# Designs tried in a protein design run: designed miniproteins, single chains, continued (2). Part 87

Each design is a single chain, and the fold is of that chain. pLDDT is the mean over its residues in the fold that is shown.

## One batch from the design tools (miniprotein)

Design m7010
Fold by ESMFold2-Fast:
Structure m7010 (fold): chain A 84 residues (1-84)
Amino acid sequence: MKKELEEQMLANESRGLGGSGMIEVAKAVQESPDLGQRVRDASLDRLDDLARQLADKGLTRAEKAARQSRDDLQRYGDQLLERL
């Protein structure tokens, strides 16, 4: 029970980090495409680090949520950069 709650909470935090990353990428892209790309890459690295930590703890559902948030952020960032 506690492990399932931890996985659900950390999955929600992973989605929150993805959403915050999207906002930061959108702001950076408005300054320059190069800055947008760097902020995107840094945000993706943060989610990759989180997924690795969750995997090490055996929190596989939260890990999948972190990886999904990373993929969503990558697609969003790529779409913004393609518009420029």
Scores: mean pLDDT 83

Design m7011
Fold by ESMFold2-Fast:
Parts: sequence; structure tokens; C-alpha cells
Structure m7011 (fold): chain A 60 residues (1-60)
Amino acid sequence: EIERIEKLHKTQVETQRQLSDMRLAAAKSEEERQKIREIQAKNLKLLDLSHEEWVKKAEE
């Protein structure tokens, strides 16, 4: 159970990073890049929180 949760978390983080890298490469201004970085940080934090919730449920 935990191993599957870890695998899903890693896949989601990798996908999020790849999407953000593509958006950063396409960004035309520093303001756009800053917004992309902020969205990336928030999305990664949400993925970490989801991972913690799934681990907690698996341990119950």
C-alpha cells in the first residue's frame, strides 16, 4: 500500500515538474515565469499534503 502511494507521489511530482519546465520555456516575460514558479510551488506543496494524507490512511 505505502509503496504504491510512494510511486504515485513520485509520478505526480515528475509530471508537475515536466509541465512547469515546458511552461517556463514558453514564457515570454519575467512576470509570467514568476507566476509559473509560484503555481509550481503551490502544486508541489499540495501533492506533498496529499501524500501525507494517503500515508496516514494506509497506516490506520
Scores: mean pLDDT 79

Design m7012
Fold by ESMFold2-Fast:
Structure m7012 (fold): chain A 88 residues (1-88)
Amino acid sequence: AEEQIAALEQEFLGKLQELVDLLSKAGQSRLAYDLLVRLSKAKSLEEKVEAAREAVEQADLSPEQRERALKLIEEAEKLAKEKEKVAK
C-alpha cells in the first residue's frame, strides 16, 4: 500500500511537471511560474489539480497545446483519485 501510494504520487507530480514545462515552452512563462508556486503551497493533490486547471484556462495556447494540457490534467486527476482509493 505505501509503495503503491508513493508510486502514484510520483506519477501525479510528473504529469504536473510536464504541464509546467508545456506552459513554459508555449511562451506562458509567468503562468508556468505561478503554477509552480501554487503547487508548492497546495496541501492536497486535489488543490494541485485545481491550480493546474486554472493555469490552463488562463493560458493562451494553441488547440493542440490545450488538448495536451487537458490530457495531462485528466491523467493527474485519475492518479490522484487512485491514490485516494488506496490510502482511504
Scores: mean pLDDT 83

Design m7013
Fold by ESMFold2-Fast:
Structure m7013 (fold): chain A 100 residues (1-100)
Amino acid sequence: MIAELIKQAIEAVKKGDYEKAAELLEQMAKLLEEQGKTEAAKQIRESAKSLREAAEQGDRYTAKGSVVSAAAVAVGAGVKLDEETQKQVEELQAEVEKHL
């Protein structure tokens, strides 16, 4: 479930739908909190806030970086991504790093 939310958040941020991407990160945080992973949930909520702030400023690369950070936190909390989703996260991270 959380892996699918990561995939949807990547698609949303790539389309410029920052509000949907932030909402998906909030859903991930809620699921992790329900699993007792409260620190991971807090970090993902901070990523959602960073994404919304970046969107208000027109900073598409910080918005993408916020989704990458949230995905890394989820993986660190034990979420397993399929190979395709992992590659999409890596490509999004590379895009952020090359532009900044």
Scores: mean pLDDT 85

Design m7014
Fold by ESMFold2-Fast:
Structure m7014 (fold): chain A 76 residues (1-76)
Amino acid sequence: SKQDQVNQLLDQITNRQLSLIKDPALAQKYQQAMDQFKKQPLSRQAALIQNFARLYEWVTGQPPPDLVQQLLTTAS
């Protein structure tokens, strides 16, 4: 399903981010937050992904990373 494709991309992002987090407590909280996010309805996932992409562009002046662009396209 469309939501399964979104959740697969979220797993890829989660795995990449966990490799960068050195604090075990923060890593655990991040994993738990991502697991909860994957349980949200697709409409809420889409809204939060869009808000993240807008914030990313606002802060960095750059388009969001490729995996986030794939999330935007898949969730739309």
Scores: mean pLDDT 84

Design m7015
Fold by ESMFold2-Fast:
Structure m7015 (fold): chain A 69 residues (1-69)
Amino acid sequence: MSELERELLEAIYNNDEKKAKELLEELIKQGEDMERLIEKIQKAADFFSSHKDLKRAELAKELIEKLKE
């Protein structure tokens, strides 16, 4: 996992919506593998959902939807 991917997951964990969106844009700009990134964020969303952390799970799902556009 890249350092930038790790920072994105930490921003999601901290529910820092602005930081998470900024990091997502940077990953897209750098030509990161979108499929792989979606899978990583989906695993995080599933983890948060299983722990009833709906706010962080929702943020992760919003980021995935943006990547699918």
Scores: mean pLDDT 77

Design m7016
Fold by ESMFold2-Fast:
Structure m7016 (fold): chain A 94 residues (1-94)
Amino acid sequence: SASFAELAELALAEMLHLIGKDKSKAEEVIEAFARAMLERARELGMEEAARLIEEWKGRLLEVYKELKDAPTEELVKAVEEIAREFLERLREIE
């Protein structure tokens, strides 16, 4: 099977696609993907990854709140930047 980081990368790509299609669902999408990744990290006993996912979720929800009235493209770009940083940190601990 794929590594946890590889699965997270695919999940984040889908999350970005969904947010780009409908910005009004961004909060729900972020919560759903964070929950799925958190459950998988817990199943694998990856406590450090689980903590990183909780921190990542908080940052994304904060950015969504700040960019709620901004163009969709601006929100997607900001989320993508945070996701890249998250994936880099995740690969270091996997």
Scores: mean pLDDT 84

Design m7017
Fold by ESMFold2-Fast:
Structure m7017 (fold): chain A 94 residues (1-94)
Amino acid sequence: SAAEKEALLAEATALLKELDRLISTLPPEKRQEAEKLVDKAELAFVGAVTFDSAEWARRAAELLREAREKFGPENPEIAELLERLIELARRVAE
């Protein structure tokens, strides 16, 4: 439902704000790459909700998984937030 997807987007937005705080603690070179991936994932998430699109939701999940693979192993808090965001993107795709 639209209301459920809007609630998922609101939850994702809150997690993305906390993720941005943690990304700001990364070295400049890694931070720039992480910011680009997360920004693209956020746009895909908004697109998924706005257009009721499973394709956009899957794209958001792909970008978040890429970020987790690149930045998660050495940053457990970032990995946890990315896992939660991936699950929200998966639920939007359903």
Scores: mean pLDDT 83

Design m7018
Fold by ESMFold2-Fast:
Structure m7018 (fold): chain A 59 residues (1-59)
Amino acid sequence: KEIEIAGSILSRFLATGDKERAIKETAKVFGVSEEEAARIFEKAVSDPEFFAKAVEVAR
């Protein structure tokens, strides 16, 4: 569920300012690799529609 993963990373990153920590913690929670979580984060910041959906899910 990429949107949920992106929402979790964005929520953690915006709260702490620590991108690496946000990626690592989200990867552990969702049972995905840190590489996969990082890929999803890059997709979220590059795609305004995906970003908007991820932010909505993070609420």
Scores: mean pLDDT 78

Design m7019
Fold by ESMFold2-Fast:
Structure m7019 (fold): chain A 105 residues (1-105)
Amino acid sequence: HMEEKKQELLDRLREEVRAAGTRAAEGIRNAKSLDEVRQIRADLAREVQRAVSRTLKEAEKAGVDLTPEEIARVVREALDEMRPQLREAARKAGFDPDLVAPPPS
């Protein structure tokens, strides 16, 4: 069923973004400088971009139509879910949490 395949792809994208956020939080917690925090943020952005690209390729192969809006929504929701963990990791490491993630909306 095409709707089930679409949901499966979006659910996997969400989990990949959440996993990337968890790794970023661990990295921030162990960061020794603002340059390391900036690098971890850049790595998180690259991992999210790779997850999106992979999801789009898998959708094309499966004949599933994914809109940019659906992908953007899943990515935003997953990152919003990870924001408190990222901000807390920054606080524990002695950095300003606003430098790693904006306050939750």
Scores: mean pLDDT 85

Design m7020
Fold by ESMFold2-Fast:
Structure m7020 (fold): chain A 61 residues (1-61)
Amino acid sequence: SMERKLINRAIGLALRAIGSLADQKYLGKDIDKELLLEAARALEEAGMLETAKRFRKLAEE
């Protein structure tokens, strides 16, 4: 279904964004702001609005 595809995409992007944040914190790599915003948009499309809002805040400098 379309809903399942949106949810799967959102989860995948969110996990990749979390991995990027872990790399930034523990390995000193730069934050991937574009990935955080892409994850936020995918979460919004999947109806996960509160989680999307949190990812948008993480993308702020």
Scores: mean pLDDT 83

Design m7021
Fold by ESMFold2-Fast:
Parts: sequence; structure tokens; C-alpha cells
Structure m7021 (fold): chain A 83 residues (1-83)
Amino acid sequence: MKEETIKLAEEAVKNAEKALQLYKEIGRPTKYLEDLLKRAKDVLERAKSGENIEQTKKEAEEILKQATGFYKRAEKLLNDKKA
């Protein structure tokens, strides 16, 4: 429950950080990923506080989905350059 929400938020932060790093390497704009990372960190703080855990979990899941999408897109851009 609380541990699951914290884990989801931590994964969202990790994926956002990785996506941001790859976008910087490719030379793409990073503002959206910086904003996403900020939101992920905010949700992680709320998850640790245990406040509104149901809403916090839903927000963590949405941010993780977005971060994963950016990460996959970054991988595709990097692979396109290599291929």
C-alpha cells in the first residue's frame, strides 16, 4: 500500500532522470522532462507523508506512464542515430 506507492513514485523519478539524461545527450529540449521530474519528486514526498494515498498512487502511476513514454522515445531516437 504505502510501500507500493513510494516504489511507484521512486520508479517515476528514476525513469524521468534517465529520460532527461538521454534527451540532453541527443540535444533535444529538456524543459518538459525537467517539469515531469519535479512533479515526480513532489509525488514521492506526498507518498512518504502518507497523505491522500489513493490520489497520490494514481498520480504516481500517471507520471510513471509519462516518464516511461519519454524514456522509450529517447531510446528510439538514440537507436536511430546508431542504426
Scores: mean pLDDT 80

Design m7022
Fold by ESMFold2-Fast:
Structure m7022 (fold): chain A 100 residues (1-100)
Amino acid sequence: MREELERVAREGLEAGRRGDEATLERLEARYRAAAEAGDEALAIAYLGAGAAAKLLMAGYPEEVAREVARLGIEAAEAAERGDLERLRELEEEMRRLVEE
C-alpha cells in the first residue's frame, strides 16, 4: 500500500509543478470512482494528490504542497486501519496548512 500511496502523491506533485490539468482531471476522476466504490483509503489518496496539484497550480510554495501530499498518504493509511481519530487529526492539520 505505501508504495502505491507514494506513487499517487508523486503523480499529483508532478502534475501541479507542470500545470498538467489533464492529469489533475484523471486524479479527480479516480477520487470519485474510489469514493463511489466505498474505497475510503484510495479515495483519500487521490483527494490528497489532487489537492497538492491544485496548490502548486495556484502558486502555493512547494513545501506546502509536499506537506499536503504527505498528510494525504498518512490519512489514507489511517483510513485503511479504521483509525478515525488519527484521520480527523490529519484532516485538521491539512486544513491549517492552507488557511491564511
Scores: mean pLDDT 81

Design m7023
Fold by ESMFold2-Fast:
Structure m7023 (fold): chain A 73 residues (1-73)
Amino acid sequence: SIEEKIEKVREIAKKAGLSDEDIQALVNLVAAAYKSPDKEKAIEATVEAARNLGKKEGVSDEAIDELVKAIKE
């Protein structure tokens, strides 16, 4: 379900070290993307947002890639 995917993304983002505020922003983007009529484009935008948030907070490239994988799967 979308809810199970959101929880998985939340847990991975928390382990990666994202702030609670940035985790909530990312989760909201994931939820919106899965309800979008242009789902593929919305997911790609969400992935880019996740990479930008992770880089801003000094998260490792490996942890960012794991987060991106969770968003896309």
Scores: mean pLDDT 83

Design m7024
Fold by ESMFold2-Fast:
Structure m7024 (fold): chain A 65 residues (1-65)
Amino acid sequence: LSEELQKEVQEGIVLITIGVLYIILSREVGEEVARKAVERARARKPTSAAEAVRAIEEALAELLA
């Protein structure tokens, strides 16, 4: 794959990861908290699925502290 296609694949994986976590969190902690966690995680501009998960975990920890 070209660097351009690899970047698009990574962006797609990040978006899917955030979307799935948003659905799960909305069900577990409520829509409002889930939305804020996703918003904060997105602000960190994660570049991988692992980074996206970590960003959401950190945002959620901050919101629940």
Scores: mean pLDDT 79

Design m7025
Fold by ESMFold2-Fast:
Structure m7025 (fold): chain A 70 residues (1-70)
Amino acid sequence: SMELQKAHNDGIQQARNSGFTGMTLEIVEGVLHVAYGVMSLLYRKGAISPEEAATLLRQMTQQILKGMKR
């Protein structure tokens, strides 16, 4: 889904713009990639719509970025 991929790309850009660097940035990007994989799986199995998956991923991204801040 283009919407879900855009949400993921926006999330990676937000992580980079949030001041994470080096190994911490790699970990944050890895966690965001896992979140994207889960949302992608749910919409492919028909559990949620692509629009709902993108919305949930954006919400998860905000929680992940907040939780990973020092």
Scores: mean pLDDT 84

Design m7026
Fold by ESMFold2-Fast:
Structure m7026 (fold): chain A 87 residues (1-87)
Amino acid sequence: SLEELRAELEKMRAEISRLQAEVDGFRAQQASADAARITEVKAQAEKLYEKGDIEGLEELLRQARTPAERNILRNALFKVRKKEIEK
C-alpha cells in the first residue's frame, strides 16, 4: 500500500540520517586524533629546534603521516638549519 511505501521511505530516510551522523562522528574522531598528533609533532619539533637536532627533525619528517605534519617539520628543519648558518 501507499502507506506501507511511505513508512518504508521514512525508515530509509531515518537510516540514512543515522549513518550520516555515524560517519560525521568517525570524521570528528579522526580529526581529533589528527589534531592531537599535530600538537605532539609541534611540541617535539620545537624541542628539537631548540636543541638544534637536525637528525631528530629529519627522523620525525620520515615518520610524518600527513601534509600538515610534514609542513611543521620542514619549517622547523629550515629554521634550525638557518640558525646553524647564523652561528
Scores: mean pLDDT 83

Design m7027
Fold by ESMFold2-Fast:
Structure m7027 (fold): chain A 68 residues (1-68)
Amino acid sequence: SDEELEALLAELNERMRAAKSLSREEQIALYRETLAELERRLETADPESQRVLRVAIAELRRAIAELE
């Protein structure tokens, strides 16, 4: 549901914010784990949710690339 997706994105934003207090290696590991979770959710998501998830995945990939 849209509410579940919004909750997931809010949790992701909080995790990314908290991750700034972690080491670079720990941030990358956490982001990669989160990316894998989002990619799994994308496989079973409806088309509208897929659109939102792809944006979140792209943003997370960018964050990982900036740290590497």
Scores: mean pLDDT 80

Design m7028
Fold by ESMFold2-Fast:
Structure m7028 (fold): chain A 55 residues (1-55)
Amino acid sequence: SLEDEAVALLREILSRRPHVSEEEREEQIATVRRWVALAPEQARAEVDRTRAKLA
């Protein structure tokens, strides 16, 4: 699903930032899940754009 895809991408980004706390990571993940539910079209575009930048 888009939500699972967005969360997986976020977890990958956060794994490259060792100074982000575990609490901050889970808060960002919860925020992304809520954002995908509220604005799925915008979330799809941002997931695709972010993936392209990481390639």
Scores: mean pLDDT 79

Design m7029
Fold by ESMFold2-Fast:
Structure m7029 (fold): chain A 76 residues (1-76)
Amino acid sequence: MELTREQRLLASMFIGVALLASSILSEEEFREMLAKMVEKNKDKLPEEVAARFKEISKLPKEEMVEELIRLDEELQ
């Protein structure tokens, strides 16, 4: 679904933080971080974005990073 500019900006900010963290975390630490971030912020993230993050958190680290980059591109 189409998001507002504010919702896209917020989602992009969360993706940016996750991508920065991906450079220093192991695959399992990164997956756990994404899952916990979605759970703790589910009321602040648009439902569609939260669902996408949840699906991404099930993937291998390289695919998680690639899918987060694609999601950020979709939000721009």
Scores: mean pLDDT 77

Design m7030
Fold by ESMFold2-Fast:
Structure m7030 (fold): chain A 82 residues (1-82)
Amino acid sequence: SATLAALSQVELPVSAEELAAALLAREEVEAAALRAAGASEAAVEAVLAAGRALAAQPTLEAQRAAEPAYLAVLRAAREEAA
């Protein structure tokens, strides 16, 4: 939820490195929350892979372009967990 909120804010983060650091810092918490909600390990791995792919983008513009793919994977994992 907090990860989704951060990615939805146009004014934040101020740099690609800061967005990458924030996503990677929350990786374990997000994975643990998805597992606790009942998501499969395949769904959790897909979310982690998509988040890492977004974090690996070299600019904020490229990270924003990758955001819809990440959000789609995250949504699918949350729907599986419901």
Scores: mean pLDDT 76

Design m7031
Fold by ESMFold2-Fast:
Structure m7031 (fold): chain A 64 residues (1-64)
Amino acid sequence: EEVKKFAESGEKVGRNGAETVLELHQAAGAPPLPEAERQALIDRYSKLGREKAEENAKLFEKEK
């Protein structure tokens, strides 16, 4: 229940983080990534954010 809520929040944070990194990369004058690579990066960050949030939620519940 609580872990699921944290996972959903983690996905959003990961996605926003990936978008921010892509924006900073473009602002630094780097060429834009192909759409497939951009999407893969967003997916990777979203998954990582979800997994990290789930781990943290479980840790806090166990420690109490």
Scores: mean pLDDT 75

Design m7032
Fold by ESMFold2-Fast:
Order: C-alpha cells, then structure tokens, then sequence
Structure m7032 (fold): chain A 64 residues (1-64)
C-alpha cells in the first residue's frame, strides 16, 4: 500500500535507495527528506521512547 511505502521511506537510511523508492512510487523526495529530518530531530529531543511511535506516525502522515 501507499502507507506501507511511506513507512519504508521514513525508515530508509540509504540516500540512494530512498531516492529510487520515492521516484518509483511518485513521492516528493524533498518532502520525504524534510519528514525524516523532522522525525530524527524530534526523537533526539524526546527522552521518552513511548513518544517515538507518535513522532514516527506524524512524520509518515506528512509524506506526500
């Protein structure tokens, strides 16, 4: 599903694979990069790991 691809894009640490996946499924690479950076920053600033799942969901929802 498109939602599954969004989750994979957020979790993909390889920049080239992330670009190829975004291009293949028609996602905006700039939007994916921004969502990943926001999520990584938010996770780094959040000491409660229980809140990391919510941060990830918010980032996934922002990918267009």
Amino acid sequence: SREEIRDRLLGESDEEKRRELAEKYGFDLENVIAARQAALRAVALEPDPARHAAIRREAIDSIE
Scores: mean pLDDT 83

Design m7033
Fold by ESMFold2-Fast:
Structure m7033 (fold): chain A 80 residues (1-80)
Amino acid sequence: DRELIEEVRRIAEELEKLGDKLGAELLRRGVEAIERGDLLEAEILVGLALIRAGVLKLIGKNEEAELIERGVRLLERLLA
């Protein structure tokens, strides 16, 4: 769904504004992998994004972590 892709891209922009360029990059690359049909790369990027969200929570960056988790849920819906 084009709308889900657009929402993930908006979340990535919000992450970048908060200073999490790596989280934003992981979500954008996830969308690009799905659009190419590279489902293995998309699954790897989802896993890396979840690891990053966990690390961000440990250091108190809860807003960035919640945005990544939201983006991951949308990517998982695109992979279903």
Scores: mean pLDDT 89

Design m7034
Fold by ESMFold2-Fast:
Structure m7034 (fold): chain A 84 residues (1-84)
Amino acid sequence: DEAARRAAEILERLRRGEMSEEEAIEELAEILRELGYAPEEAERRAREMVAVLYLEEGDFERARRVADEELREALERREELAAA
């Protein structure tokens, strides 16, 4: 699959320090949107892919940070609902 190959190339470039985390997330999200994922779901999955890469590299702190951004968004939404 061409999309899977492109995603693998982006993750490899991120692993080698040839691109930023933000650039990798955006490019991965774009590929996922092309595959039919909604924009928010595409970004979530892109961040999960980056977190998995960090876990495979043994960088648990970076993996947690990337995953924690999604959790922070969910918590902020709950806080808004609780305040209403």
Scores: mean pLDDT 76

Design m7035
Fold by ESMFold2-Fast:
Structure m7035 (fold): chain A 100 residues (1-100)
Amino acid sequence: SVVEFMKEKLKELFPNKPLPPEDASLLEVAQHLFEVVDEEIVRLGLPPFSEEDRQAVRNAESLEEFLEVVERILAEEKDLAARLLLEQMLGVIREALELS
């Protein structure tokens, strides 16, 4: 399942982070991954994503809108570690979509 694939990738990339709910939609799983990335950048000593960006991600009504918001955040991001985490998250979502 998409959720099982996401659980394996989340465990590999962020072994100490919680898994998304079992009944989560693909959009909800993607939003959960963004929260994991936000927490991970803070763990690395970086500032969290802006309240505006976090709210835009949270308020996305479709996976397409979510991806547009995240791609904008990635385009504006200057820190290499934050960029790599966002790219890894987008890669996981794209791989999950190929399995759907």
Scores: mean pLDDT 80

Design m7036
Fold by ESMFold2-Fast:
Structure m7036 (fold): chain A 72 residues (1-72)
Amino acid sequence: SMSEEELIAAIDKALAAALKRLETASKEEQEELLKQWEEAIEYLRKANAPQRVLDKAEEALEEVRKKAEEKA
């Protein structure tokens, strides 16, 4: 099982990868990436992840959304 610190580190790594992918992503790829992030957060909520992990994931999704909008 992953610790809370490991989950937060995984979210930070995923965010960095997502932001890098958005630099070259098509509009369809951006929409798919956002959907994957929303599904991952839903999974964490259903798994009763700690609030700190959920907050970190929501902050990361907000950063991904902002970057996608900048590329519009």
Scores: mean pLDDT 83

Design m7037
Fold by ESMFold2-Fast:
Structure m7037 (fold): chain A 70 residues (1-70)
Amino acid sequence: SQQLEQLRKQLSELVMEEASLTVELLGTIVDRLTGEPISPEQEERARELERRIAELTRQQQDLLAQIRAL
């Protein structure tokens, strides 16, 4: 259906955005694991990324619930 095609497109966009932010966050995680010095600005950016990723995950779950209800 047209509605399903639209929801699939929206889900794909959210997945791609989350993947991009996760790659950025991974850099900070690796730095922490290797004992690299992390600036306060980098730590704050990592917290922002974690919050945005959580919001994108919530939006993905909402879209999946809509698809299940079709």
Scores: mean pLDDT 88

Design m7038
Fold by ESMFold2-Fast:
Structure m7038 (fold): chain A 94 residues (1-94)
Amino acid sequence: SEIYELIDEVIEHEMENGEVPPELADALIRKFAGLSREEALEAYEYYLEKALELTKEKRPEDLKEMEEARKRLLENKEANVERLLANARAYVAA
């Protein structure tokens, strides 16, 4: 549940001002690093779905491009998640 709340907050900050507070980014990375591969895949899919929902609400003119981008990211989701998890775990280990 906490990972989804962090994802919501991150996406809202990105949509509102184009940047994420460092403390929020750190919290998300640390939480993500602790996930199993399966949990990380679920969180990644949630992130993409939430980004699409907010695009519909705040930037409907960008909806088609966002749907196409989401489709491409989902086609490579396992490789993308594996890379993100490795990076997050390396960040926490440093």
Scores: mean pLDDT 83

Design m7039
Fold by ESMFold2-Fast:
Parts: sequence; structure tokens; C-alpha cells
Structure m7039 (fold): chain A 75 residues (1-75)
Amino acid sequence: SMRDQLIAMIEEMAAEALAYIDEHFPDAEELRQLVEDTKAEMIRLVEENAPLSEIQKVYVEGAAKMAALAEELRA
């Protein structure tokens, strides 16, 4: 189904983000937690049939938080 495809895409995106974090920020447990929390919230919204705009908002906000934390961890 479209729902199953969307969940699979979210899981693949999260797995790719975690692989990137493991390679570039191996001790960044907070970054890993942000990826997991963002993934869980996006999947929850998909399962609740939330509008795509709400799912996209969670993704954008999560990505922004991860980018900000990554910059902080480099300095």
C-alpha cells in the first residue's frame, strides 16, 4: 500500500542518516536519538493518517535540529 511504501521510505531515510552519523559522529548519541525520535514521530503520523504537510513539518524540524546539533558538535 501507499502507507507501507511511505513507512519503508522513512525507515530507509533514518537508516541512511544513522549510517552517516556512525561514520562522521561516532560518539554523538544525541544525534542518533534525534534521528530515532524523528523517525518514530513520522511513522506515528503516517499510521494516524495525518496530512502529508504534518509529516513533512516533522521531517523539516528534525533535520534542522540535527543540523544545529552537528554544527555544535564540530566546534
Scores: mean pLDDT 87

Design m7040
Fold by ESMFold2-Fast:
Structure m7040 (fold): chain A 58 residues (1-58)
Amino acid sequence: SMEELKKKIIEEGLRIYRETGDLAEAARHMVKLGREKGLSDDEIAEIVQEFVREVEES
């Protein structure tokens, strides 16, 4: 489902961010994964913004 894809992409971003401390690196990988999964740029932007919000609120 779309919810499962979104969750997987956010999980991957969080994994990279925890390992590197690099938000831009995490976001870059999330964009690449989203495009590979056939998501639109708008869908990817929503997922990345949710990820950034989660990181900044922590």
Scores: mean pLDDT 84

Design m7041
Fold by ESMFold2-Fast:
Structure m7041 (fold): chain A 64 residues (1-64)
Amino acid sequence: MSPISIVARTGIDVGASSRSRRAVMDAIRDGPSMMPQAIRVVRQTETPDQARILEQTMQQAFSM
């Protein structure tokens, strides 16, 4: 299973905006160095609960 697929599905399930979903997907593709930027975008765009779920999913995806 692809980490990108898991993150994409989680973003849709929690109703995240397209901007947040794109930022998270880009971080997963480009690697952990992009994670702080993705987290910032998610936190600014989404509710705290949605941002936490996406952040946790990104961390899990990077750790395999």
Scores: mean pLDDT 68

Design m7042
Fold by ESMFold2-Fast:
Structure m7042 (fold): chain A 75 residues (1-75)
Amino acid sequence: MSQSELLQQLKEAVKAEDLETIRKVCEEILKLPELDVLQVEIEVGVFAIYCAVYQKYETLDVLNEFENQLKQQFP
């Protein structure tokens, strides 16, 4: 599965507030051999804004955890 396919699945899971699917997709993104970290950070930032605007704070917390994992793994 490509990065763009995983980001599309992440977007759908965020809209559905499916926390388990969000965590699973985030784990799969981190395991990609050719990860464009900057592109993923930009897309996740957009999803985080969406969650904040619609007051989806549990989903936002999971996305913030993922962003921290990205920064820790790819400084």
Scores: mean pLDDT 83

Design m7043
Fold by ESMFold2-Fast:
Structure m7043 (fold): chain A 78 residues (1-78)
Amino acid sequence: DQKLLDTFKKLLETKGEYITGSELLDIVRKSAKEVGLDADKIVDAVLEVMAERGIMSNELISRETALSILKEALERLK
């Protein structure tokens, strides 16, 4: 969903260049709720991608990595 990705990118811009895995989950949940999607389902998919990549909740990731994780999660939900 392009609307979800656009909302997510806007929220990422408020956090600086790097965010934690926990912050990624918070931004995903807020983005999904704002666009009226199932936030729990999307967050669960993001958690699966993070686990497969070995990314922990306290680990710093770039905006590019965060966007890559969300895109991968959305592909799994199709």
Scores: mean pLDDT 84

Design m7044
Fold by ESMFold2-Fast:
Structure m7044 (fold): chain A 68 residues (1-68)
Amino acid sequence: MSVIEKAKEFVKANPDASGVEFVKFVVEEVEEWLKKNPNAKHPNGMTPEQTKKVLERLKKALKEVEES
């Protein structure tokens, strides 16, 4: 199952989840996907390098929200 499909299922199962909780879930799923598929393109067509850049941006945003 792709990260996108897992994200959709998370939203369906947790309709009252905050945006922070949703982004944290996506970050954790993307990190696990990268650990298992370090050289593969994401199903959405992004390269591993592009996926890592998006992940780093999301992690920084989460840290700023959680520390404020």
Scores: mean pLDDT 69

Design m7045
Fold by ESMFold2-Fast:
Structure m7045 (fold): chain A 65 residues (1-65)
Amino acid sequence: MEKMKEELKKMLEEVEKAKLDPSTSPEEVFRKEIELAAKISEAYQVDPELAKEAQLQYGKMLKEL
């Protein structure tokens, strides 16, 4: 459980950094978003509350950008 939480947090930070970094290609950002979406889907089967928190944080990031 702790490993999933740390992986989701790291992936969210990677996606945020990629979106804020103008040198990151749109294709690289898209790949990171797909990986994050897959991880959130996996987390819903193990810990739905953790997955929901990650999805909420991603949603906030999208609204601010």
Scores: mean pLDDT 79

Design m7046
Fold by ESMFold2-Fast:
Structure m7046 (fold): chain A 63 residues (1-63)
Amino acid sequence: SDEIIEKVAEKLSEEFGLSKEQAAGVVKLILDLGLEVARQFAALNGIPEEVVDRAAELIEELE
């Protein structure tokens, strides 16, 4: 849901210094395509694996 994307993206932006748009992109990839695809995308775009793992944790906590 849009609410989950916004909440998780805001927290990731605060914790890792990502733009809100970049953080929201990671969250959407996990929700739409799954964790493995999100990790691969992050690696190719210089986003630390820790960001993806934290996003997955926050998504589970809010669902």
Scores: mean pLDDT 81

